# Designed miniproteins, single chains, continued (2): the designs that were tried, part 3

Each design is a single chain, and the fold is of that chain. pLDDT is the mean over its residues in the fold that is shown.

## One batch from the design tools (miniprotein)

Design m4072
Fold by ESMFold2-Fast:
Structure m4072 (fold): chain A 92 residues (1-92)
Amino acid sequence: GSMRQRTLSFSFTLSLPYSADTIAARIQAAVSTVPGVSQPTVTVTRDGNRYTGTITFLADSSLSDSQIRSQILAALQQAFGDQMSDLQLRTI
């Protein structure tokens, strides 16, 4: 199918602070594992242990926003494990 650009906003807290660049790289790696998702780009702003930002990517048009959001949520939970709390993902 044709690829469609999608953007998600995120926010979460980590128990141990990492640089925004480290978190952006880890999110990008996690999102890249999701089938049907390609070319993720991640922006991250850090305030203490709080991280916010956006994930922009291409996904097959047959995949719903809810399916993609659910799969990305699972990938982020797997990547960060017990260090991550208060994870929120929103389609924008």
Scores: mean pLDDT 88

Design m4073
Fold by ESMFold2-Fast:
Structure m4073 (fold): chain A 140 residues (1-140)
Amino acid sequence: MSIEEKREEAVSFSEEAYRKVLTGSVEEAKEAIRAMVEYALKLVEEGFVLVALQMLMNVVSIMNEAMKSYPVEDAEELLEFATEELIKAIEKFPEIVKRAALTALVNAYEELLKDMEKNNENQAYIDAVKKALDRFKKLL
């Protein structure tokens, strides 16, 4: 399988997760996010680190969409689920890849948080994102 085929598969998993957040239940969104994160882990194991890191960054964008699409309680549940799935996968990464993934996620969540604060988003969403960010920072 070529790097191009790996990128196409990564895009497919990411697009499915976005679609499930927009049109599906929170349970369907959780299943799609899990599949996406599990595929990112396989990509790291196969040496396609940059493709895997891009997939992990797409999870941040999917969480931003969930906060617009779901009630607060459901969005918080999905964000907590996604954070746990990301941590489980990252713990299995080689140390240098783990550090790169955590740094990328911290930067992405910090940018998301700044945008949410600028847009005067709901405080419960801001607090949920801060909680996720703190969990990733503790692992660095």
Scores: mean pLDDT 85

Design m4074
Fold by ESMFold2-Fast:
Structure m4074 (fold): chain A 84 residues (1-84)
Amino acid sequence: AEALKEEIRARLTPAVDAGDAEAFGRLTEEARARVHRELGPKSRLLEETVATLKPDSRLAAAGAAAELRYVADQIEDANGNVVP
């Protein structure tokens, strides 16, 4: 868990330092998928790691959009459709 947290932090830090919202969103989406795969959907490791990076509102919005995209993909995979 701690090793994964540091790995995610190291991967996201350059995007935060550069103010790159697109890269931050993409890397957040990748990190969410990995956390779900390794620790399960109830883990808050990604949220806690992102909070320690203190992203500005623009980067935080990009991360939130990536989270919503991941949830939508999981719904489609589970049902083969966005219903019922």
Scores: mean pLDDT 71

Design m4075
Fold by ESMFold2-Fast:
Structure m4075 (fold): chain A 80 residues (1-80)
Amino acid sequence: MVERGEELLREAEEILEELKALPNADEELIELAERLLERMREALERLKKAKTEEEAKKALLELEIELGLLRIILGLAKLI
């Protein structure tokens, strides 16, 4: 589970870099993406410290939801 969480965080970091590389990237979307990435880092820390399988699954689900939101933000930025 931790390895999967680290993989999700790496993908999120790549999405943020792609968003920042857009020539007319909206600063509000970048700021929102940066906040989501920060939440993902906190969720990964919870995943690493999880004492039960249920706690680990909840942290991993949070990472997956936040990554999904980042993908939506990047998609929206490319359509604008």
Scores: mean pLDDT 84

Design m4076
Fold by ESMFold2-Fast:
Structure m4076 (fold): chain A 96 residues (1-96)
Amino acid sequence: MYSVEQIVDIFFNGSAEERAALAAAIKSGEITPSQLMEAFALFDKDKDGVITREELEAVARSLGVTLTDEQFDAMDKDGDGVIDFSEFEAALASLK
């Protein structure tokens, strides 16, 4: 019952409690892989299967927030400078 917009808004603007609830909903399957793919597609503007820092900054700006280096680094698990779907899912499931 989470919308794609709610998932993205909680990620950038949510409280620690809302982020923990989102992570729990992903782990329990309340948020489906299809909903996560829709959220990922909102960031993946060029449809190359990865999210660049510039694409994340563009989405954050559209929501009236600033992407921090800490947020990007937390998602970029392998340090390659882009975020694939598995890193995105893992980052959302690791919110505290």
Scores: mean pLDDT 72

Design m4077
Fold by ESMFold2-Fast:
Structure m4077 (fold): chain A 83 residues (1-83)
Amino acid sequence: SVKEEIIILLHIISASATVYVAERALEKGRYDLARSLLDYADELIQHVKSLLSQSSVSSSTKDYIKKKIDEIQKRVEELRKKV
């Protein structure tokens, strides 16, 4: 449903914002904070995956969301190499 899609997208936006803040923390030498934020981003992504598997959204919407999850996870992995 549209409501389920909105909730999942809000979680994706939250994960993206968390990764953005983690990158800013790394730029400031705040390594412990960056590590905690990347851990939180991983938790948000796992929650999104769980919601997506339980949600009645279209296959095209699921594919789009999965692509966004993969992009965020790749960025988290890249940033973890710097912490």
Scores: mean pLDDT 86

Design m4078
Fold by ESMFold2-Fast:
Structure m4078 (fold): chain A 87 residues (1-87)
Amino acid sequence: SEMEILKEAAEKAIELIEKLIEEEKASPQVRKRLEEVKERLKNAKSFEELLNAIKGAYTIVAEEFPEAAEKFAKELKEILDETKKKL
């Protein structure tokens, strides 16, 4: 179902965010911002909501961890591209 596809994509994006938090040793303030994005990902009911949540994650990472931003963007794009093909 579309809902199951969106949930799988959200779970993959959340795993990438969690990995980045651990690898970059994100501060409590940055963790809080990323937790808000993780909540948006869990609640996404459309591809557009998923895309907007992912853009939010990228914006935070680009601001706080610019050296990790390119790899993170590539991994997020792979999730989005795979999700769109399944929908």
Scores: mean pLDDT 88

Design m4079
Fold by ESMFold2-Fast:
Structure m4079 (fold): chain A 67 residues (1-67)
Amino acid sequence: SKEEQIEELEKYIREKAEESGVPASLLAERAILEAEKYGYFQPSPTGKKYEKEVVFEAAKRVIEEEK
């Protein structure tokens, strides 16, 4: 479902931010920029493509929780 995709991408962003030692909001903003440029976000070359709408919602939730 769309909600499952949003939750999956939120988890991915948070886990990658923790691994990299950067704020999750930074990775969320980068995902937004990539989705705006290409129309989707794909974390790995062989991984799932997330539609722009899913990316914006997942990133918004990550950014809002960091407040």
Scores: mean pLDDT 83

Design m4080
Fold by ESMFold2-Fast:
Structure m4080 (fold): chain A 102 residues (1-102)
Amino acid sequence: DELRELLYEAHRLGVYVEEAALREAGTDPATIYEVREAYLAALDAARAGKSLDEIEAIGLAAMEAARAQAHPSEEELLAELEANVPKAKEVLERAKELVEEL
């Protein structure tokens, strides 16, 4: 179960790594935020054992909610990236260690 939990965490943190790269490439932060919310909600639903149809519906609903609501401040969004991007490497290294133990 530890490997499965770490893989879910790695995928979730990977969303923040991709956001950081897209921001550096000049992609609109508002669009990145809306899509990120969809992927994070979909990943959380998948981890909770939802069906594929439910995962899709939850992800789309999260994207629509993010688009309709006021976005978090840029300061808050950048703080999330600074907190999560460094964790992605640590989680991936731990997942690799567990796979090598198998």
Scores: mean pLDDT 80

Design m4081
Fold by ESMFold2-Fast:
Structure m4081 (fold): chain A 68 residues (1-68)
Amino acid sequence: MSMEEVAQKLIKELQEAKEKSKDPLMQEHLQSVIDRIQEALKNGDTERLAQALAGGERILELVKRELE
């Protein structure tokens, strides 16, 4: 799977988590992470993309535990 495909899948899961969350602060934090991944993709910055993906996966794991 390409890094771009991994990023698109993670963005989709983060967007779904944002829509399911009723906490405005969590929604803002999730949007910030999505924006960071999208910016890294747009700029072709593979190092920043890898860092953003790692951070996004961590926050997604935490949010999924809250969104039972």
Scores: mean pLDDT 80

Design m4082
Fold by ESMFold2-Fast:
Structure m4082 (fold): chain A 93 residues (1-93)
Amino acid sequence: DERKREILRLLEEFAEAYLARDLDLAQEHALRALSLLEPEERRELEEIGREVVERFLPEAEALADDPDRQAAQERLLREALEEFLRRFREVLE
């Protein structure tokens, strides 16, 4: 399925851009991916996103006073994005 492969490619490129702190490029890839989603897939993506945020947000908040916060937050963000992509890939299968 060309459409599903393109969505996953755009979301992977979004994650890479976001980790590189290229927020403009990340937004471009995210908006393009969202434009290709069917309403059902969009609801699933929103639910997965919410669950990933709920799981990782307390850990991110706990890092607020850590002097190595930036490195720890980058690792946590990478883990969150990887989990999000894994779960959404299963939805698109």
Scores: mean pLDDT 80

Design m4083
Fold by ESMFold2-Fast:
Structure m4083 (fold): chain A 68 residues (1-68)
Amino acid sequence: SMEEIRAELYERAKEVIEEALREGASVEELSKRLREVMDEAIKEYGIPEEEAERIVLGAYVEVMDRAS
């Protein structure tokens, strides 16, 4: 279902962000990885670009809030 696809994208984005933070990756590298995750979800599942962006941003905000 689309609901499950959105949840999977959210969790995958969180994993990528948490891994990048642990590795001390640059903002440029993190941005590249998140773009790749988003592009794959758009191409494979047909998620609207603006929706994929909101999901990825939501994951980023959650990870950063927990790190505070």
Scores: mean pLDDT 84

Design m4084
Fold by ESMFold2-Fast:
Structure m4084 (fold): chain A 71 residues (1-71)
Amino acid sequence: GLKEAEERVKRGKEKVKEGKEKKDLKLAEEGLKEIKEVYELLRRRGAPEEVLEELEKIIKEAEKVIEEIKK
């Protein structure tokens, strides 16, 4: 359900954060991939727009972290 999706997003965010701290590009990319997979699943299931907008913000923040690691 939604609770499991929230836990997956939390894990993805933690991986992105750890990837940033350790400059581990692969770990940060794995975190972003998990968040994007949850977004796609929730979008297909017709999740509320507020939930999707929050995930879009998280995805954009994670993408910025990955670009910073690449520099």
Scores: mean pLDDT 84

Design m4085
Fold by ESMFold2-Fast:
Structure m4085 (fold): chain A 92 residues (1-92)
Amino acid sequence: MLTPLSPEEVEARIARLVEEARKAGLDPERVRLAAEVQRVLAGAPEEVLEELQELLENKDYEGAIDLVVEYLREQGLDELAEFAREEMEKEI
């Protein structure tokens, strides 16, 4: 039995990650954009999240990147889609 995180807890975690990134010499704008991508994906339909999970479990990283980018573009978030593509491609 897992209790869902409150919006306030999610906000606090994002703020902490941005601050830790700044202290570590990472770009805080990049961390903020990554958090924004996660927020948009958290609001995605179950079907999209299940497909993403299946692609990641099968190690189809290119398919996972394409799915995320396409979903963000469908939401009209072209700048976030480009950011997500660049960041996810670095992990491959």
Scores: mean pLDDT 70

Design m4086
Fold by ESMFold2-Fast:
Structure m4086 (fold): chain A 83 residues (1-83)
Amino acid sequence: SEKLEEILKEIRKALEEAGESELFEDVEIILRALEEGKFDEETVEALARLARRALLQQGREPPPEEELIERARKLVEEIEKKK
């Protein structure tokens, strides 16, 4: 979980340098969820939005929003299992 938190902090810094301030709130939502150990639907939606942006930056077409949300939900479940 700490390794994921550090990765998210690096992503936030990269977004700052790129001028993508709109995604800062999404990173903050995820970092707060990691600190609290509680992942709600807002956290799942924030993860899905960040995943979509990452795919677009790689020149890849993102899958439907519903699929990204499902992938984010599964990631949250795996993080919670690693307590």
Scores: mean pLDDT 70

Design m4087
Fold by ESMFold2-Fast:
Structure m4087 (fold): chain A 65 residues (1-65)
Amino acid sequence: SETERLAISMYAALRILGVNVIDVKAEGDTITIYVGPDEKDYEEAKKHAEWVSEKTGLKVEVVKV
């Protein structure tokens, strides 16, 4: 699906940006990004998630682990 393809792209992009991304999951119209406990990684992932959500209309969530 488009959501799955977008999740794969987001995972790759966040890794290239040096974000400690653990996983990115696509379920229906929702993408969930899992990052490490560092606030910097959460903030960078959150910015990216908000931008993607604004451009696509998909729900993008960020979770610290």
Scores: mean pLDDT 85

Design m4088
Fold by ESMFold2-Fast:
Structure m4088 (fold): chain A 79 residues (1-79)
Amino acid sequence: MDKALQLRDQGERAFEAGDYQSALDLYLQAKDEATKDGDHRTQAGALFGASRAAEALGDTELAQQFRQQAQQALAQAPP
């Protein structure tokens, strides 16, 4: 399995467990790995996950920033 996808799945499990800080950290690691791989779809998915985790932590501004970054990553996805 791709490292980015593994980290995203770990972040998703942490989010489901209510561990929003761990979920945020794992989603950001997944974003960094996806960025290295040029995988804009996985990068966007990880950023949407980070946005949800930030929102759950009460950081609405950070959540909005991650959503904007996710939309930018989606715009770069291959046709």
Scores: mean pLDDT 84

Design m4089
Fold by ESMFold2-Fast:
Structure m4089 (fold): chain A 65 residues (1-65)
Amino acid sequence: SLLEAAEQATRGAAAGIARVYLEDPEKGREGLERAIESSPEGAELLRAAFEAALAKAQAEAAAAA
C-alpha cells in the first residue's frame, strides 16, 4: 500500500540520518529537522524511526568493537 511504502521510505531516511548523527550530532539533527519539514504529517513516525535506527546502529557498532 502507499501508506506502507511511505513508512518504509521514512524508516530508510531515519536510518541514514541516524548514521550521520553518530558521526556528527549537529548535522544529524539538521537532517532530522529537514526531513520533518518535508513531511510534517509523518513527524512522529520519523522521530520514532530515527530513535530506533540510532539505537540499532549504536548496538551494531558496539558489537563490532
Scores: mean pLDDT 81

Design m4090
Fold by ESMFold2-Fast:
Structure m4090 (fold): chain A 110 residues (1-110)
Amino acid sequence: DPAGVLVARADEILRKLLDKLPPEAQELIEQMLATDDAEERARLALKLHELLNGAAPVGVFLYLAAAGRLDELAERMGVSRASAREILLVLMEDEGAPEEVLEALRTLLA
């Protein structure tokens, strides 16, 4: 389940950042962590991105990739789809993400 792998990684990233973000951002993250609906998670992730004026954690982009919103992901990153894929792969590799996360990104961002 490539989407499930990306969601699990995004959840881990957002939990580690939760206490460092404003209360409104914390509330959105708690809602994203509580839902199992990919579309609702993607909607909340976009709302978090807007709230943080584009300075959203990488976990937001992993949720968008998991929901199949590749064009929105590229737009929110301000790059082409191919560049968004490469940037996420590099960021996950630099963070020491497991190989299954990298494989999930390659599959979903193909």
Scores: mean pLDDT 79

Design m4091
Fold by ESMFold2-Fast:
Structure m4091 (fold): chain A 95 residues (1-95)
Amino acid sequence: AADAEIERALALAEELARWGVEKGLITPQQAEDLVGLVRKAVDAIRAGNSREAAIYTTALQLLAVGIFWETGSEELLEKVREIVRELDAAEAARA
C-alpha cells in the first residue's frame, strides 16, 4: 500500500518537472529541486521520520507558491497538491 502511494508521488513529480520545463513555467534547476524535495520526503517516509517528511513536503509547497507568484500557474499549484496528497497517504499507510 505505502509503496503504491510513493510510486505515484514520484511519477507525478517527474511528470510535473517535464511538463513545467516544456511549458516554460519552471527552469531545469527548479525541476531538479522539485523532484529532489519529493525524493527526500519519500526517503523520510520510508525511514519513519515524520518530522523530516513534514519539512520536505513544506519546502515543496513553498517552492510551488514561489513559482505560482512568478508565473500565475494555478495548474502547477494543483499538481503539487496532488503530489503532497500521495505523500500524506503513503505516510498514513505505513501504520
Scores: mean pLDDT 86

Design m4092
Fold by ESMFold2-Fast:
Structure m4092 (fold): chain A 76 residues (1-76)
Amino acid sequence: GQVKTNEITLRNFAEQVKKPGENVSETATKLELLLGSKVDEFQNAQEVQAALETLFGTTVPLPLAQQVFDYVKSLQ
């Protein structure tokens, strides 16, 4: 179902964020597309978690949101 498809997409996204490929700029562009212009405005993992839960329509583990937050901060 859609919930399982969304979970697989989330897991694939987590792997890409944790180990961004050789093209970091493409990963950053995709992250901006998924999270919008507020990517750089996130102050903590909980804000990222809420944004991802809204975007994917499913519950997002805090450790995954933390990895996304850490990745965004690594680009600054």
Scores: mean pLDDT 64

Design m4093
Fold by ESMFold2-Fast:
Structure m4093 (fold): chain A 81 residues (1-81)
Amino acid sequence: AVEMSTEELRQKSAQAVRNYAFSDQEEFLVVGRQILKELKDAGVPEEQLVAATAVLEDARQGKTSLNDAREALANAIEQLQ
């Protein structure tokens, strides 16, 4: 059970994504999916995770560079209400 506030978890998760030295896209997708799971488990509604999920899907399809996908994911997490 995570007792961290949704706001604190959101800010920590976004900062972790921005500051993580990802080696490749597969590592980014694994870490990104884990962060979204932790946000969902903490009670963030699935409707609020749509943008972050779309960022991971675009990265999986090769539509974005790893660095652009990392920044987009961090921004999507920071925009959670």
Scores: mean pLDDT 76

Design m4094
Fold by ESMFold2-Fast:
Parts: structure tokens; sequence; C-alpha cells
Structure m4094 (fold): chain A 55 residues (1-55)
């Protein structure tokens, strides 16, 4: 799941490729967050929950 891979990288502070940024933007859209590809505190909290639910 490319969204899960991107979420794990963001949570661990790893840099994202353009393709992973696109996956992050799709995640933001599904969660009702601003679709800007930026890991704000709200985005980080949602990503941590998503990773915990799937890994």
Amino acid sequence: DPELEAAKKVVEGEPLTAEEVAALRRFQAREGLPVDGVATPEVLAALRRYVAEHE
C-alpha cells in the first residue's frame, strides 16, 4: 500500500519522493485534511493512527 509506505516514512522523519508525496496528498484528501503534501501536526497524528491500524 503506497499510502502506508509514505505514512511510515513521514512518521519516521524520512524524506519523500514525488510519488510518495502524491500518496500523502491522497491520504490527506481521504482524511479531510488540506491537500498540500505537508506533514502538519494534524497530518502527523492522522498518519500515526493509520500506521498503527495497519502495522
Scores: mean pLDDT 77

Design m4095
Fold by ESMFold2-Fast:
Structure m4095 (fold): chain A 71 residues (1-71)
Amino acid sequence: RADAGGMAGGGKGAYDTLHAAGYDDKQAREASGAGSPLAMAGAKAGAREAGGNDDDESAQAGTKMAYTVGK
């Protein structure tokens, strides 16, 4: 689970980069490998292990906000 979460977290980084470059939500997530709902759920867990605060509510809100702003 930790490995999958970490990889999904990396996909989120790629998603943000591709979305900023002009790709839409679906294309960015497909290219980053985080297109499925399961991958998005893993990204939240992976954010805590890879670089987020596992106990901090703001870390979870930040992850959601990054996705929302990307839309």
Scores: mean pLDDT 48

Design m4096
Fold by ESMFold2-Fast:
Structure m4096 (fold): chain A 51 residues (1-51)
Amino acid sequence: VDELTRLAGVPKEMAEALVNGEFKTLNEVLEKYPLPIGVRGRVIEAINKVL
């Protein structure tokens, strides 16, 4: 989660929720944590590795 949070700019709360298995799909993450276009690609790649 530290790499996910620091390198992709993912908020700590979102990274912890992903590790805890609170999300099943990328769509669930994006609904709860809308991302600016400038960081969206990096965060999506990081999330797909966790899901």
Scores: mean pLDDT 63

Design m4097
Fold by ESMFold2-Fast:
Structure m4097 (fold): chain A 96 residues (1-96)
Amino acid sequence: KKEELIKELAEILSKEEFDSEEFKKVLGELVGAKSEEETNKIVTGLVDLFRVGSVEELIEKVLSHEDPVAALQKIEGIGEERAKLLLEALKIAKEK
């Protein structure tokens, strides 16, 4: 179920050493990406949209947004369902 992938992504985001390859793999599975290129575009969109230099900064900026779901939907390849899944993972990561 998607709940297990959300928890796995949150654990990756909460690690002291961030593994970008593991993050992309689990993110791609969670959002149902059709290709590695699609996952890479989503990651690039997150960095570009939120102007972040770290995972902690990304979590802070997304969760402090007035409408996090709508903000995430501005990323190419992220619709409402994908935005909600990613937001849940970020919320769990913040709690750890």
Scores: mean pLDDT 79

Design m4098
Fold by ESMFold2-Fast:
Structure m4098 (fold): chain A 59 residues (1-59)
Amino acid sequence: GEYDVAVERLKDLPLPLDDEQLEMAVAVVASELGLSAEQLNTDEAAVEKVRERLLELYG
């Protein structure tokens, strides 16, 4: 999928989500934060923003 690199970097997060749910959550959070798939594949700061938001919503 378009978020494959970001999903791979976030798989180790202690969230009650399976791989499919994590992919959907990354897509939704990226959209809410105004981040593109390209930014998430190349920008470590963008991945960190998604990580923080996922922990707020699901952690």
Scores: mean pLDDT 80

Design m4099
Fold by ESMFold2-Fast:
Structure m4099 (fold): chain A 100 residues (1-100)
Amino acid sequence: KEKEEKIKIEVEIFKTILENIYDQIKENVDLTPELEEKIKKLFEEMLKEFEAYLKENDLDSDEIREKLEELFRKMLERLLEEAKREGHGKLVEILENMLS
């Protein structure tokens, strides 16, 4: 049960980080419905991958942090590629700043 509680807390933290990123993007970029849907689906995918990883492994706090940093970077890189493909210059700028 301690592991289940820890997983819930870690997933909630990651979800909060993703929600803050989404709000920052939405405030600075006029999102098309298609781009908004893609961002939401990517966030959902990353959350599911993180939760599954935590359930499958007995991780210490350092290992959890490393996995979260890995998934966060992977997510930003995928969003950056999509933003570049669709010509969203302001979103590209925001995402490049988050990666640097």
Scores: mean pLDDT 80

Design m4100
Fold by ESMFold2-Fast:
Structure m4100 (fold): chain A 68 residues (1-68)
Amino acid sequence: MNLPEPSVLQEQLKKHEELAEKAKKEGDEKTAKLYQAAADTYQALLDGDLDAQIAATMKLMGAAVDVL
C-alpha cells in the first residue's frame, strides 16, 4: 500500500514542477505535459481532494502514453 509521507510528496511535487518548467522552455511539450501531470497528481494527494486525484491520475496516464 503506497502511503508516502507528506514531505516526500512535497519534494516530488517541487522536482516535477521544475522538470516541467525546464522541458517547456526547451520546447519539449510532451515531456513538459508528463512532468506537469505528475506534479498535479502529487498536489492532489497533498490536498486530499479525491476528485482532483482521479482527474490528475487520468491526465498523468494520458501524458505517459504520449511520451512512450
Scores: mean pLDDT 76

Design m4101
Fold by ESMFold2-Fast:
Structure m4101 (fold): chain A 68 residues (1-68)
Amino acid sequence: PLSREEALAVLERRMDELIATLPPDQQAGARATKERLLAVVERGWAEGLPPSQLRAEIDALIQAFIDA
């Protein structure tokens, strides 16, 4: 089991690894999406959102990332 901080760090690390595989011209947009995703996760935890709602917000941001 991970703490919130550890889970967030793992997510950020994995996203950074993915972004590093992209062409440089795509990395700026990917980094912006990463920052939005991390902010949504942190806000969700702070507000005590149910995991199902937090997952839906994450899925929406991932879809926006794929579409960008």
Scores: mean pLDDT 73

Design m4102
Fold by ESMFold2-Fast:
Structure m4102 (fold): chain A 94 residues (1-94)
Amino acid sequence: EPVYPKLSKKDLEKIIKKLKEIAKKVSEVDPQMAETIMKLLEKAEEALKKGDLKTAAKLIDQAIRLAYHVALEHKDEEVLEEVKEIVKEAKKAA
């Protein structure tokens, strides 16, 4: 399970931005899950504003897992590849 303990605030902000774009695509197939993902990302942004990188990283990880689950269930190869790319970039930055 990817925990991103060494990611900077800027890295986490970049990941949140990309996940918000993924959430928009998820809303076309599963609007309730997209709303849940967006709420997790908003809480992650609040944690970053407070300097709580650990909480932000956990919330981002939860959002990634939900996006991946929806992509698998709906066989959305585009969202699946975008989520895999975010995880790969995050692991390289850690």
Scores: mean pLDDT 79

Design m4103
Fold by ESMFold2-Fast:
Structure m4103 (fold): chain A 79 residues (1-79)
Amino acid sequence: SLLEKYRELAEKAEEAKEAGDLEKFIEYTKEAMRAVAEGLLEKLKTSPLATQEQIDAAKEALKEEFQEEVIKEYLEELK
């Protein structure tokens, strides 16, 4: 399931963080974010209540550049 895929990736990200491997932490976090965005987009495509703006936002979240920007903002907040 999508939730199981997310949990597996989140666990790997946490293990990388504990090991001090920031690069792997970022990579697994990006993969987890992409998995969530993919699941959200699939749900929105089948929902009659979904707006085009919501669908476009989910498509944007699938881009690696969007994921990298969110992670950069997160890391800046920790400074």
Scores: mean pLDDT 77

Design m4104
Fold by ESMFold2-Fast:
Structure m4104 (fold): chain A 88 residues (1-88)
Amino acid sequence: MISEEELRELVLEILESTPIPVTVDQIAEYIKHRYKLDRVSEELRRRISRILRELEREGKVIRLRDDPSVPQSVLDGLGPEEYYLYVK
């Protein structure tokens, strides 16, 4: 099992390495590939979501749906998924 500290470091690494917004599922798939897991579990998705919320609270990431400056047309184009972007 991946530790909370190790998972947080991985989530940050993924966010810092990409200039485009990413979903919880995209982060989970990356972790699945890196650790050669058989599948992405609901528990892994929940842990990633919690880490992203903590990072958003710390000002390290933004959730696009929670940012009032993001146009509704962009949000509509992203569908029902939650997208996160690293701030630096």
Scores: mean pLDDT 74

Design m4105
Fold by ESMFold2-Fast:
Structure m4105 (fold): chain A 112 residues (1-112)
Amino acid sequence: MEKAERLRELGEKAVEAFKKGSGAVDYLREMAEVAIELAPPEKQPLVRGYADGAISAAEEAEKGTPEQKAVALSRIAGLLRNIASLVPDEVRKALTEMAEKVAEIAKEVAKQ
């Protein structure tokens, strides 16, 4: 329960950072460690792979053109959904809700 709330808190902070255009990377790194710990041992390497991809895309989102930022944010949303499929139900919903919010930010950035 506490780990699910921690992921939600970090996810909300990451979403706010994406809206501001900077600062999401550190929140994603903290979320990655929590998600990996919560994943079954046999799935932990796959979760780490998706998390590393999301962190790289977040770094690209801070430096790119509006078009590149929108593509990077859409990639992050997809990677968050992949991680959500590999974690327990208690945390899956928080990651899925975050992915939906990040996808909406990508649509807003693409309009610029």
Scores: mean pLDDT 84

Design m4106
Fold by ESMFold2-Fast:
Structure m4106 (fold): chain A 65 residues (1-65)
Amino acid sequence: SKAKEEYEKQKKELEKLGVDVSSVPEIEPTPSLVGAANVAKNDKSLTPKEKEEYLKEVALEEKEE
């Protein structure tokens, strides 16, 4: 899906910023998760660890019950 392709692209950008994306739960990417990854990527005030934690929280919220 388009969301999956965009999420994979955002994950690669986050890895370039030093974020450990392997700690983020593996789920079907949603537009919300893609948006969160883009926000984390572009927020210069966040450390790599804070970007990781933010993305992880959003992924957990998007996880199907």
Scores: mean pLDDT 75

